# Ledger of designs, part 52: designed miniproteins, single chains, continued (2)

Each design is a single chain, and the fold is of that chain. pLDDT is the mean over its residues in the fold that is shown.

## One batch from the design tools (miniprotein)

Design m5786
Fold by ESMFold2-Fast:
Structure m5786 (fold): chain A 81 residues (1-81)
Amino acid sequence: SLDELIRQRRAALEARREALLAEHPDDPVYQEYVATLDYAIEVLDEMLAETDPARREAIARAADAEIQRRAERIRELLAER
């Protein structure tokens, strides 16, 4: 089901978050990466709580734009290294 796919994605993002925190605890660029993962996890939680398919899709679309913007910033910060 879609809900199961969302839960699987959430678990994968949490695992990635824990790995980044362990590997790069004091790195400000990876702190922004972790913050982006936290945002994505919050969005998935909001999607799981939403019962209206149209509102669920709207949440996903808005989040995609924000995640893309944050990914661009992280790429810029990594390019400075």
Scores: mean pLDDT 85

Design m5787
Fold by ESMFold2-Fast:
Structure m5787 (fold): chain A 100 residues (1-100)
Amino acid sequence: GKEKAEEALRLAEEGLEDIKKGRELLEKGEDVLKGTGLVLRGIGLAVNAALLAKEAAEELEDKEKAEEVKRLAEEALKAKTALEMAEKALEAARLALEYA
C-alpha cells in the first residue's frame, strides 16, 4: 500500500510538472518537439501514477476510502486533457497516501 502510494505521488508530481512545462513551450511557440515530448512524457507518468494509486487502494481495509481513490484514478484515466489527467492522478495519489 504505502510504497505504491508514495511512488504514485512521485510520478503524478513529475507528470504534472512535465505537462505544465510542455504546455508553456507550446503556448510560446518555442521548441515544439521538446514541448510535445514533455506533454507526452507527463501523460505517461500520470497514467502510471493513476494505475499505482488504484493498486494502492486495493490494499486499503476501508472499502469506502478505497472506492474514493479508485474513482479519482479512473477519472484521471478518462480525462479529456493532459492537464486534467495529471491533476486527477495527483489527487488520487495524495488520497491513496493519506489513507495508507
Scores: mean pLDDT 88

Design m5788
Fold by ESMFold2-Fast:
Structure m5788 (fold): chain A 79 residues (1-79)
Amino acid sequence: MEDLEKAAKAMNAAGEVIRALENGDFEKSKEILKKAIEEYGEDAFNLAVAFARGIALASGDTELAEKIEKVYEEVKKEL
């Protein structure tokens, strides 16, 4: 099922974005999200951002959640 594969890829992208932002690599986090759009479309991008933000908020990391939102807004401007 395409939808489940897309969700799995989005979750993987979410983990990569979190890791990049924890390492202070904002540009890499943007590239991860741009790749998700290129390979799986806007739905995968929106889902990856939602997963990443959800993980950050669940862990109480408000600063990480803010960084994820900033990456989302910058990538969204390029759509």
Scores: mean pLDDT 80

Design m5789
Fold by ESMFold2-Fast:
Structure m5789 (fold): chain A 85 residues (1-85)
Amino acid sequence: AEEELKKLEEAGKQLVEAARQYLDARNRGDRQRAQQYLQQAEQYAQQMYEYLKRAKEISPEAGKKAEEIIRQTQDEISRLARAAA
């Protein structure tokens, strides 16, 4: 449970950083780097949902904590995505 939640938090942090690096690369005109960071962000999002599934299998409490981490990460990514548009 603790390990899955730590991995979920780390994936969330990596997702936010990938989105931020995407914005930086885009502002610098580095289209190839921007595409790479966007793909990394999608991969981390998929990993987060797998960790959510595992947390729910362990206990309802772990599942609720995982859902909260995902919600916070989604909110931050949405904010960054709007800034990029």
Scores: mean pLDDT 81

Design m5790
Fold by ESMFold2-Fast:
Structure m5790 (fold): chain A 93 residues (1-93)
Amino acid sequence: SIEEEVERLKKEFEELKKKIEAAKTLEDVVEPIRELAELVAMAQLKGAVLKSEELLELAREMEEELKKLVEEVKKKFGKEHPEEVKKLELLVY
């Protein structure tokens, strides 16, 4: 059901978010951020195909949270690793 898909996506998003928030190095955030970007894209695509407002709304919320997480990564690592952080920004913007 759509409700089961929404709950699954929310759980996966929260697990990836916790990995990013717990990361102490730039290397530890790269894969979780990439996975979050893929999760957002999947939710947008499924929402559009299924014409589900719940999935589209979830995708918008997850995209907003991902952008905030990337800004935090930029603040923490952007000065010492500007090129790598710019590559992460391109996954979201």
Scores: mean pLDDT 86

Design m5791
Fold by ESMFold2-Fast:
Parts: sequence; C-alpha cells; structure tokens
Structure m5791 (fold): chain A 73 residues (1-73)
Amino acid sequence: SLPGLTPEEQKIVEEVVDEALPLAEEGRMEEAQEFAYSRLTKRLLELGYSEEEAEALAGEALAKLGQRLAELK
C-alpha cells in the first residue's frame, strides 16, 4: 500500500510495477526502473495527469518495485 495515492493511482503504479518486475528479477534493475518510469508517465499523461504529477508517482513506483523484488526468494 502506498500512502497518499488515490485507488486509481495505486492501481496504475501496481500494474506498471508488475510489468517491470521480470526485468528486475533477471538482475536488470536499471532497465526495470527506466521501463517503470517511462510506462507510468505515459499512462498517467493519457489519463490527463500533469508531467509533474507523473514524475511524483514515478518515485513511488520505483520504491514499490524494490519492495516487490525484496519479497521474492
């Protein structure tokens, strides 16, 4: 759970993290982070979010990606 996000924002972050997770699992963390950032910003802009809002949410997505990876075996 990411505090300060709406349910819609949290769902978008979760979907993007799930898409990036396979790259991180392969040890390609920098590529996973770049993918998550790019995908999330594009998705949010399509929904009418500002660039500033998208950048703020990208930080939350990167933190969540790291958390999800750490929970894997």
Scores: mean pLDDT 76

Design m5792
Fold by ESMFold2-Fast:
Structure m5792 (fold): chain A 70 residues (1-70)
Amino acid sequence: SERQEMIKLIQEGIKRLEELTASLSPAEKARIMQRFQELIDEGLRQKLSVAELRKLMEEFLAEVKAELAA
């Protein structure tokens, strides 16, 4: 179902973000995780599709990766 696909997508995003931020301080991890949670909450509020939420997640992960490389 779309609900199961959505849950799986969010869990995968959290796992990827945990791996990406593994070397950061607890405070920096918490801040980035909070940004991700707010993004997901807004997407769910707007009734975005799995495809739209995946796009936002990929854009967010790319943004975080760029920030960490700077």
Scores: mean pLDDT 86

Design m5793
Fold by ESMFold2-Fast:
Structure m5793 (fold): chain A 84 residues (1-84)
Amino acid sequence: SAAEAEAYREKGYEAALAGDYDTAIAYYHKAGQLEPDREDLFYAGLGVYYLKLGRPDLALIAYRKALEIDPDFEEARRMLELLE
């Protein structure tokens, strides 16, 4: 459901803030399985992957792409603000 996907996105964001990038990637993957038409979720997961690699410069590009697709993607916006 959309509510379940939203819960996974919030858990992914919380895990990313804690530096638990593997858990964050797993939660974004689950959200994407529930909402496969949301390309913005792919870019949010890619952003976390770049944070895991120690590349916040590339993470910023990925989160900006997510917001280009969905300007209302709150978790992507919050992460972008944190990284700027």
Scores: mean pLDDT 84

Design m5794
Fold by ESMFold2-Fast:
Parts: C-alpha cells; structure tokens; sequence
Structure m5794 (fold): chain A 82 residues (1-82)
C-alpha cells in the first residue's frame, strides 16, 4: 500500500521532469534514470544538482501522501501533455 504510493509518486515526478526537459528542447533517452534527468534539469536551470535532488525528494514525499487514485490522475495528466 505505502510502497505502491511511493512508486506512483516517483513515476509522477519522473514524468513531470521528462515533460519539462522535452518542452525545453533537452534531449533525453528512455533509459535515463531519475538521477540523470535531475542532472540535466540542474544544468538547464544553472543550479547545483544537490539542490534539485533535495527538491525532488521532498516532492516525492509530498506526492506519496496523495491517494493512489489522485496519483494516477496526475500521471495521466502529465502523459497527456506529451
């Protein structure tokens, strides 16, 4: 139950980050890990990757408080933006 919500929260953040980078014209690969996407986002924004990692960890924790249905709805909305 809790593990499933954390997995969905991580998937939401991964898709959000992919969408932001794709819209910014940054090339990303399907095989890119969350850490690799964070490094690309940090480079694009001109910030320390450690700061982005801290923000992403906080966002995953925040999303993990949502219901499974809410997380699925957010993920579907992010996929629709592609």
Amino acid sequence: VAAQRKALARAVILEELRTVLEKAGVPIADSDSLDQLIDRAAALAGVDPADIRAQIAAEIAAFATLSEAELQAVLAALEAQR
Scores: mean pLDDT 75

Design m5795
Fold by ESMFold2-Fast:
Structure m5795 (fold): chain A 85 residues (1-85)
Amino acid sequence: KKKIAEEIAKRIFEKLGKETEVTIQEVIDLLKEEGVSEEDIENVRKALLSVMRLKGKETRITKEELVAALLLLPEETLKRILETL
């Protein structure tokens, strides 16, 4: 599960041309562009918002925080997202 989440985070940062931080909106827009389902995108959005609230952050997340959010999702959801990316 952790390796799948790390690979997803790596591909998202790579596709966005970012090294350190991304916004939730940038992640969501990329997943929509890549054809991830609305249901899976909504689950990612909720997970990201949960991590941001826990960390006291407003807009930007690190790769580690993106991995932490993805780890809140079921392994099957992560596999579908990775296959689409």
Scores: mean pLDDT 78

Design m5796
Fold by ESMFold2-Fast:
Structure m5796 (fold): chain A 107 residues (1-107)
Amino acid sequence: PLEEEVLTFNLHPNATPEQRRRALEGWVGRALLLIDSGLASMSELIAGVVSLEALENGLSPEEVQALLDERQAEWAGLSPEEQEELKAELAERLRAARARREAEAAA
């Protein structure tokens, strides 16, 4: 439901930039919390990474949806071993982004 809400909201033409940013920040925060708890699913990792890329690069709702579709299709085509490798890579990307943001806040 939250994933569907974020995707639907990001695609909504009447959503303000502030509302979209809040939704994307929420998904990044949720993904990091779940990573730290060992509970992150692949869908949550993809949503977190795509949301991070959207925040860093100012992606449009259309670009966010296209990237989500691309990442989901990539995931579906992977072997179990490749899926575990990708999960680890996505988790590392989210943690690295948090570390960068913490360093910026400390400076």
Scores: mean pLDDT 74

Design m5797
Fold by ESMFold2-Fast:
Structure m5797 (fold): chain A 68 residues (1-68)
Amino acid sequence: GEKYAREAVEAAAKGDVEKAAEAYKKGYEEFGKEADDLIQKVAEERRSELTDDGGNNLGVARAKALEE
């Protein structure tokens, strides 16, 4: 569960929106809507690693995962 959430947050922090979107998709496949809560929880726990850009990248990755 938390593995995909961690991958999404770390990829977003590095600016890798495509990799973050892929992690979101894997989360949705395994956990459905609960993946959003897990990713948000990890983002809050790892707030010190996220910049404003990282937070924006995470939002873009989520939108991209939902468009497919």
Scores: mean pLDDT 75

Design m5798
Fold by ESMFold2-Fast:
Structure m5798 (fold): chain A 98 residues (1-98)
Amino acid sequence: SEEFLEKLIKETDDKSIITMLKEMLKKKVKLDEKMKELIKDAIKDEDETIAAQKLLGVYLLTQVDEETKKKYLDLLFSEDGEVLIKTIEELKEIVKKK
């Protein structure tokens, strides 16, 4: 995961994306291949708000169990901003209840 994040940080000039990727790198997050694909999808998104929400979603998924990750991961590939907002708010509540 470290080499993947370092490469993306060098390839993007969006400050918000760089900040999120650096935070993931600092916390030594473990990313599976589906999470890496979601990050690549997010960075290519035409809507910077949707891109930021997808990246936040990936970061929250690194903090939850495998069942929760499987349930929410596919929802974070959504192009519907309302689905993304709802998914992120649900993930935030799950993380908060630790």
Scores: mean pLDDT 78

Design m5799
Fold by ESMFold2-Fast:
Structure m5799 (fold): chain A 67 residues (1-67)
Amino acid sequence: GTSLDEEKEKQLENLLENTLYYLENLNPKEAKPEDKESNVQYIMEQLNLPNEEKDYVYQKYEELKAD
């Protein structure tokens, strides 16, 4: 099976961190805090990432929320 390479996982984690940073610094008129999850999903869909890569990003996002 195709496992994600460590380098790809690192790139996806950086993408998630940059996405969250961008959303946190958006004008409140453009992004609502309660919509962060939907905004992350929207960005991942725009990038047309494979399902495996999207699932990895969502798993990392859940881990960040737990911390």
Scores: mean pLDDT 68

Design m5800
Fold by ESMFold2-Fast:
Structure m5800 (fold): chain A 81 residues (1-81)
Amino acid sequence: VSPREAALDSIRREAARVLSEEEVERLLAIAEQVYAESLANGASVEETAKRMYEALSAEIPDRPDLAERMAVAVGLALAEE
């Protein structure tokens, strides 16, 4: 499993516990975009995690705790590279 797939699976698993499937799909699309932009720009794992948190928290502003947990999960998955 690629680190990208692991990161997206982490987001899906965490979000699916409290969000609808439609909301989960939207968050995954945002996460894929942030990941792709970070790789294209040569961003570090830490920078990618920060951008992920910013993008996700903007989408679910009422759930900053969930956005933080998802960003941490992505960061950990990326660190496996």
Scores: mean pLDDT 77

Design m5801
Fold by ESMFold2-Fast:
Structure m5801 (fold): chain A 68 residues (1-68)
Amino acid sequence: SAQEKALASLEAWYNANKASLSAAAQAAGDALVKAVRDAVEAGEPEETIEALFRQQLRVFLAAVHAGR
């Protein structure tokens, strides 16, 4: 599915880059990946997965920005 491909791309990017991120950004990134993976695997509605992804991504990007 499109959600599975997006999750795989997110995980690949995150795993390649997480070592260069702050501890706070890594924690937020781990939470983002886990939350989206759990929702996709549970077969949650697309709108639920999108809302969860947007919420968690906002937290992750804020942590990345603050950790410079």
Scores: mean pLDDT 81

Design m5802
Fold by ESMFold2-Fast:
Structure m5802 (fold): chain A 87 residues (1-87)
Amino acid sequence: KEELIKKLEEFVEQMKRYAETLPPREAREKMAELAVKLLSSISPHLTDDQLAELSRELARLIQLILDGSPQSEIDEVLNKLKSIIES
């Protein structure tokens, strides 16, 4: 489970880099692609219900990062994602 949390944290850092360095449309496309890869890598370790909830929360996280939302809002969604993986 710690390995999955580490992958999630690395995913968030890469998403922030895309949002900072790329135009909004290209950043969104790259973020979506990386989210699919992340979900595929962790799906064998989760139930279908956990995977569905994780997918919805990842979509929200991507939107918050693209919108330049406060770190507190990003941390709230990130903590929820960690909770889903740990359950």
Scores: mean pLDDT 78

Design m5803
Fold by ESMFold2-Fast:
Structure m5803 (fold): chain A 103 residues (1-103)
Amino acid sequence: SVEDLINEIKKIFDETIEKLKGASLEEAQRIIDEATQKIVDLIKSAKNLTDEEIDRIRSIVYELLSKIAQALLEEGYPREFVARLASRAAKAIDDALDEVKKK
């Protein structure tokens, strides 16, 4: 269900925030890339999402990405690095959501 998908996405974000504590720049990039791939795989497994379901997932993902960006900035990561990682994650997730959209 879309609720199960949303709950699993939230769980991945929570685990990601915990893993980012004390991470180096290289480790932070790997952690976020791995989390992004897990979210992409979950979205792709949920083929034939409605426009309303896609918009809801997108809204939640953007909120959660903002929380990760804030956590990274509070840990002292460079602003440009954080912006680059957030943009890459957002694009990969948006591309996956567009692929599963009902025609």
Scores: mean pLDDT 85

Design m5804
Fold by ESMFold2-Fast:
Structure m5804 (fold): chain A 70 residues (1-70)
Amino acid sequence: SELEERIRDYARTLLKNIKFYEEQKEKARADGDEKAVRLAELAIKNNQRILDSLGERYPEIVEEARAELA
């Protein structure tokens, strides 16, 4: 359904955001940018919280999104 497709797209976006901010965090650590590290950690935690909530409500859809990005 269209709703399931939108939820899957949202899960993919959250997963991509987490990966992006993990990479930004490692770059910021290498650069000694403590503020950028904290901002990346906050972004990771926020995206992870939303993804966890989606996984509780739509576990199969979130699993499909993870598989597509693996």
Scores: mean pLDDT 90

Design m5805
Fold by ESMFold2-Fast:
Structure m5805 (fold): chain A 90 residues (1-90)
Amino acid sequence: MKYKKIEMTPELKKELLESIDKFLEEVEAEGGLKEIVEKAKETVKNAPEEIELKEEVLEEPVFDKVDYKKLLAVALQINKHLKKVEEEKK
């Protein structure tokens, strides 16, 4: 499929917000990266119930004008990465 449908449940939103907070702490994000990640956090709060994203955007997001869907893709990728890291640290 050329699009993936993502259900933005309250649980998923909470999980994404927590992952973003941990990412900001671990990466010591500064300048533009910190700004982009903070915008991703705000975007997750305002996300609609269902989102359709192109698979290409999830695999290789491009930050041309920081579209809200690209910010959500970044949040989802950060969440996946942190889940793997947390499992390995246990």
Scores: mean pLDDT 60

Design m5806
Fold by ESMFold2-Fast:
Structure m5806 (fold): chain A 87 residues (1-87)
Amino acid sequence: AAVEAALAQIPALVAALTDEEAALATLAYRRLLAGEPVEEAEARARAELAALDEAGRRRLAAELPGVLREAIALRAAREAARLGVAV
């Protein structure tokens, strides 16, 4: 239920963001999923965003829903493992 509720919020969350904000979120979450610390992931994502053209920003913005679904699934799996439950 909690994962399903979080997944149901993704369209509204994405719709509230600009293409630039959504592209930044995509870059930052991908780095977090790869195991980078939050501060380092954010700093590198901002630097990568600054180097992108408009087409690159739109492409990454379009990828945000998928990246958020992966982040939610990984968070749920890690929480289940912490509680001693295999998924």
Scores: mean pLDDT 78

Design m5807
Fold by ESMFold2-Fast:
Order: sequence, then C-alpha cells, then structure tokens
Structure m5807 (fold): chain A 91 residues (1-91)
Amino acid sequence: MEKLIEEAKKIAIEAAKRGSISEEEIKRHDELMEKIGEEAKKLAAEGRYDEVAEIQALLAEASLEAAEADPNATEEEIARARAMLEEARAR
C-alpha cells in the first residue's frame, strides 16, 4: 500500500511543481488511486477500519503536500486539503 501512495504522491507533487500534467501521468495516477481505493474497500469490508483510517491519513497528507507545492493553488484549496488531513487524523 505505502508504495502505491508514494508513487501517486510523487506524480502529484512533480506535476504541481511543474504546473502541468501529461495524459500519461493522469492515467498512471488514476490507476494508482483505483488500486488504493480497491484495497481500502477490501479492508473496510473486513472491518479493518483503523487501517482504512491510516490510508486516508496518508492520502490526505499527500494531497496537502501537493497543494502546498503548487504555485497556482488557491488558499481555499490548501485550506480544504488541510481540513481533510485534520479530519482523517481525528478518525
């Protein structure tokens, strides 16, 4: 799981810093997010909610880091990402 989240995070951060994202990067990111979502659904179905919460927190951290790295990100977008991270950490 950690490797999938790290790969998705790297794509998002690099694209944000560059100010552009290619179709290939979008496709790869979407594939990674789909796999992460499938694993989270499986864990939830098994009642492993603590592990689902950990995945959500890692994704929220990645989203905030990407938003902060984006020179075109609005204060509202950064605030939203931060709120999602706080909510994920609160469980």
Scores: mean pLDDT 79

Design m5808
Fold by ESMFold2-Fast:
Structure m5808 (fold): chain A 65 residues (1-65)
Amino acid sequence: METNSEETRELLTTIPGVGEALAQRIVDAGYRTAAEVAAADPVRLAAIPGVGPELVGAIRRYFEA
């Protein structure tokens, strides 16, 4: 079990500022697990449409807790 994209999408939507559309875009960009999101390059995450540097910081903080 490597995919777990539904759980990752749900976790992403709990982050303030991340709605279902942004969570889906992150998953579609190849970040399909919490571990992949946590290990993602901040610059690459910020390049996703609708995801800015502030939101990248919030996402990383959530997964590094």
Scores: mean pLDDT 74

Design m5809
Fold by ESMFold2-Fast:
Structure m5809 (fold): chain A 89 residues (1-89)
Amino acid sequence: MEKVEELIREAEELLEEAKKLEEQIENPSKEAKELILEAEIELGLAKILHALVKKYGPDEKLEERAIELAERAIELAKKAIELLKKELE
């Protein structure tokens, strides 16, 4: 499903950016680390549900949940990036 794949890709790119920012900070906040971890968990679940839909055929409920999880991962990764950029300053 095109929308899920696009959201997963966006979440992966944002999460990679957040991790690169975290590596540049000697003492990243617990909040930033927790946001990254939560984003990874939500993204992982979205990928699992998307893989199930691809392998076993379309399921509207699984597709909807995969979209919601990918959107949550994007939101969490964006919050982590904003917090980490502030910590770098």
Scores: mean pLDDT 85

Design m5810
Fold by ESMFold2-Fast:
Structure m5810 (fold): chain A 86 residues (1-86)
Amino acid sequence: GAALQAQIRALAADTLARIDAAQTKEQVAQAVLDFAKRVAELYDDVLKSIGIKLRGIGVALDILRADTLEQAKAIAREEIARIVAE
């Protein structure tokens, strides 16, 4: 519904600001993990909630494996955009 989409967009805006300010890949990964946890908490469906958290962990690992901070931020921004589009 519109209320859920608005909450996800607000969390995305806050998370994108955190990613822009991040100075390390670890800070980028933590921002994505926090975002995934907060989005997961918006869903009453246990399996959907677990799926969002597990995907968040996977993306955080990809962020930590990135060769550069710029690549890590790009991975994070792409994942947030994907979640907002759903």
Scores: mean pLDDT 88

Design m5811
Fold by ESMFold2-Fast:
Parts: C-alpha cells; structure tokens; sequence
Structure m5811 (fold): chain A 67 residues (1-67)
C-alpha cells in the first residue's frame, strides 16, 4: 500500500526534521516518492529508506521503518 509506505516515510522524515537532520529527511521523502512513481514495491521502498537512515546514523529509526 503506497499510502501506508509514504505515511511511514513521512513520520520518519518528521522525526529527522525535529532532530535537525533536514537534509536526510528531504532525501528520504524524495527517494521514496520517486521509487513509488517508478513502480518499486512497498518492500523495496521501505528497505531503501531503512538503508539511508542507517547510513545517516539513525539505526533505531531504520529498524522501525523496516518493521
């Protein structure tokens, strides 16, 4: 469900913005939107989001997004 995937990504992005990591938040939302537009599966989008969050040092948030 694309709506549920975007909801989870937007929630993660909101938390990142509150923590001051605006660049990661914007990149996360942009990549998720572009992947869904290109026909990527919900699983692929959430995996990509989790990977980006781990690379940025947000391991716990990455685990929450992937669950």
Amino acid sequence: DNEEVMRRVEEAARRLMSAGDVETALALAREAYQMLKAGASPEEVLRAAAERLREAGHEELADEVAA
Scores: mean pLDDT 82

Design m5812
Fold by ESMFold2-Fast:
Structure m5812 (fold): chain A 67 residues (1-67)
Amino acid sequence: MKYPQEEAVKQVAVELNYVGIYEDLLMQGVPEEEAREIAKEEARKYVKETLSDPDVQKDVLERIDKV
């Protein structure tokens, strides 16, 4: 793997967190565009709080920005 095993698992957790928030917001009737923006913001916060490696944080944040 490109990253240490622990950081790779945290990346998957971040991606699942984003999808979960996005789907939950859509279920609540939040418009798709607004739901995406909220889910991205929450995912960015989770990355900063959970991932300790700055290089991994940068890569994950860049992937979130592309969604």
Scores: mean pLDDT 70

Design m5813
Fold by ESMFold2-Fast:
Structure m5813 (fold): chain A 94 residues (1-94)
Amino acid sequence: LEKEMTLGVAQVALASGLTVLKKPNADAKTMEEVAKLAEKIVETLKPIVSEESYERLKEEVERLREAAKAGDREAAIEAVQRMLDILSEELEKL
């Protein structure tokens, strides 16, 4: 139950970040702020998700950070979508 609530809150926070990235005025600073949010969320999930999912989430955070540095909004959106998919997989296991 506590794991489901934490995963649910993480999904809502990441979905909010995705919405922000999809706005026409999303710049490199906006992408960097979403990357910081995603990093904090993944750290919170470490004791809750499987080791495999945690490693996959860390890879997507790194991709998101690189996309932010490059100003690549499409790559940033893809990284957040992949993170949301990983969280959905974890919820299905509960």
Scores: mean pLDDT 85

Design m5814
Fold by ESMFold2-Fast:
Structure m5814 (fold): chain A 75 residues (1-75)
Amino acid sequence: SEAIEYLDKAIEAIKNGDKETALEYAVEAANLAVENGLISEEEAEEYLNKLSEALNNGDYETAIKILEEFKKKVE
């Protein structure tokens, strides 16, 4: 899944401390998942909001957990 590839890239970006790139990849994954009917727009917005909050707080462990949860949802 292309959405999963973007989520993996987002996780890698977080591990490198690049929260801006992580958010960009997560947005691309969310758009693809919605377009392919894997999740609703509301579910995508919820994941992105939670991710943004964790990244802004420097809580990279929680940010990675959110992305792993999102990855399971779009498998």
Scores: mean pLDDT 86

Design m5815
Fold by ESMFold2-Fast:
Structure m5815 (fold): chain A 66 residues (1-66)
Amino acid sequence: VKEVVRKYAEKSGKSFEELLESVDKVLDSGSPTLERVFEAEVERLTGVRVSVEEFREGIKEVLKEG
C-alpha cells in the first residue's frame, strides 16, 4: 500500500499531507459514492485498487518513515 501511495503522490503532484487531507474529507463526507470515486482514481493512476481506509493508513506509514 505504501508504494501505491508514493506512486499516486508522484503522478498527482500532491504532497503526502495534502493527500491525507483529501482522504479525510472523503471519509468525513460519509458518502460511499465519494469513496468509490476516490478508489477508482487511485486505480486509474497506479493500476492498483485499494480502499480509502487502506490508502489513509499507507499515507500515515509513509509519513512515519520521513
Scores: mean pLDDT 79

Design m5816
Fold by ESMFold2-Fast:
Structure m5816 (fold): chain A 84 residues (1-84)
Amino acid sequence: SHKEKAIKELEELKKKIEEVIRKLEETGDYEGAKKELEKLAREGERILNSLSEEEKKDPEIQKKVAEVQELLKRGAELIKKLEE
């Protein structure tokens, strides 16, 4: 189903964001991390745009979206600290 596909894509996106943050913490490459997180944020919007309004209100989808958004926020905050 579209819902199952979206949940899988959101889980894969979450893992990619976690890997970018891990590499950023290890290397301090905030310029590379910024570009990759911008790409992953666009991928997240693509996934959400593939969902119906009813699917977007699904609690499992909302939970996965919130997890992705929190990781993107954490990455952006870390990048900002390293840019200063």
Scores: mean pLDDT 85

Design m5817
Fold by ESMFold2-Fast:
Structure m5817 (fold): chain A 65 residues (1-65)
Amino acid sequence: SREEILNEMLDYIKERIEQLKAEGKTPEEIKAEVDYFIDIAKEHLSPEDVEELRKKAEEIYKEIT
């Protein structure tokens, strides 16, 4: 489902942010990789889904970094 796809993408983003932070990447480098992933995801998602993904990804990023 649409919800399952979004949740899988968010889980991936969260794991990737945590991994990059553990590797000592800067907040700017982590943000750039998250933004790059969302930019690719735009090709496969509706504008509404992209906005939800971006909002939730930003919340995860701020929580972890």
Scores: mean pLDDT 83

Design m5818
Fold by ESMFold2-Fast:
Structure m5818 (fold): chain A 102 residues (1-102)
Amino acid sequence: MVVGKASLSNALNAAIIMIEEGVPEEEIIKTIMEATGVDEETARKIVEIAKELLKYVREKNPSLEETTELILELAKKKGIELSEEEARRVAAGILDLFRLRR
């Protein structure tokens, strides 16, 4: 598989949805690896970012911009390169999932 930045943002959105649906972490990791072609370590980092985002959104009422900034910071910390546009798409997805108003 060819791995692109857009594929990584799609994997992060998928991880967020699967965590909220109660899918086991091991199945989420396998799904990300299959969809993006990344190794297990990278897939695990994506799942960790998704968990941190879900915790932040549940505990705070973040704006789209605040959520986007957190995604970029978490990605940088884990060594995952995302564009602002990719991070903003993930932020919109998670906020819609939690029914937060923009």
Scores: mean pLDDT 77

Design m5819
Fold by ESMFold2-Fast:
Structure m5819 (fold): chain A 85 residues (1-85)
Amino acid sequence: MPSPADTSRQSFDDFVDDMINSIRNDPRLTTSQQTDIINTIDTIRQQTIQNMDNYIRQGNIDQFRQVVIDGVSQMMTIINDARVG
């Protein structure tokens, strides 16, 4: 059965994929803006997943949760700045 950590990791990955797809299909953004945002999000995703894996191995659930929150917050800030600002 999937653990809470496994479920959170999968949900994070799915969330990021949906965000990238949304950005690629956003007519309010130029192709250059879409590329820059997607590259930045992918970088944050990779870093967050590595940190999640490390904390799972340590059994540090609090840090695992914090890393997910921080990663999502960074991505949301970038997307919001590009789409709303």
Scores: mean pLDDT 79

Design m5820
Fold by ESMFold2-Fast:
Structure m5820 (fold): chain A 78 residues (1-78)
Amino acid sequence: DILEKVEKEIRELEEEFLAEMERLKKEASEQEVRDAFLEHQQKVVEKLKEISKVIPFSEEEQAALKKREALLEELKAK
């Protein structure tokens, strides 16, 4: 219920950002687009962490969040 609402808001933010990135891709370098994408993903993870403090995440959802954090760290490290 509440979690689905949060996921919908995150999805809408991601879709809007992807549309903006497509517009930027015509003018900006691919590297700049990639950097913007990683920054957006970092913000999404931080938002999910803040939300998890006010609504109970299941063990599965908590594990998924940690996995997403680990993947972002790997992407940053290359």
Scores: mean pLDDT 72

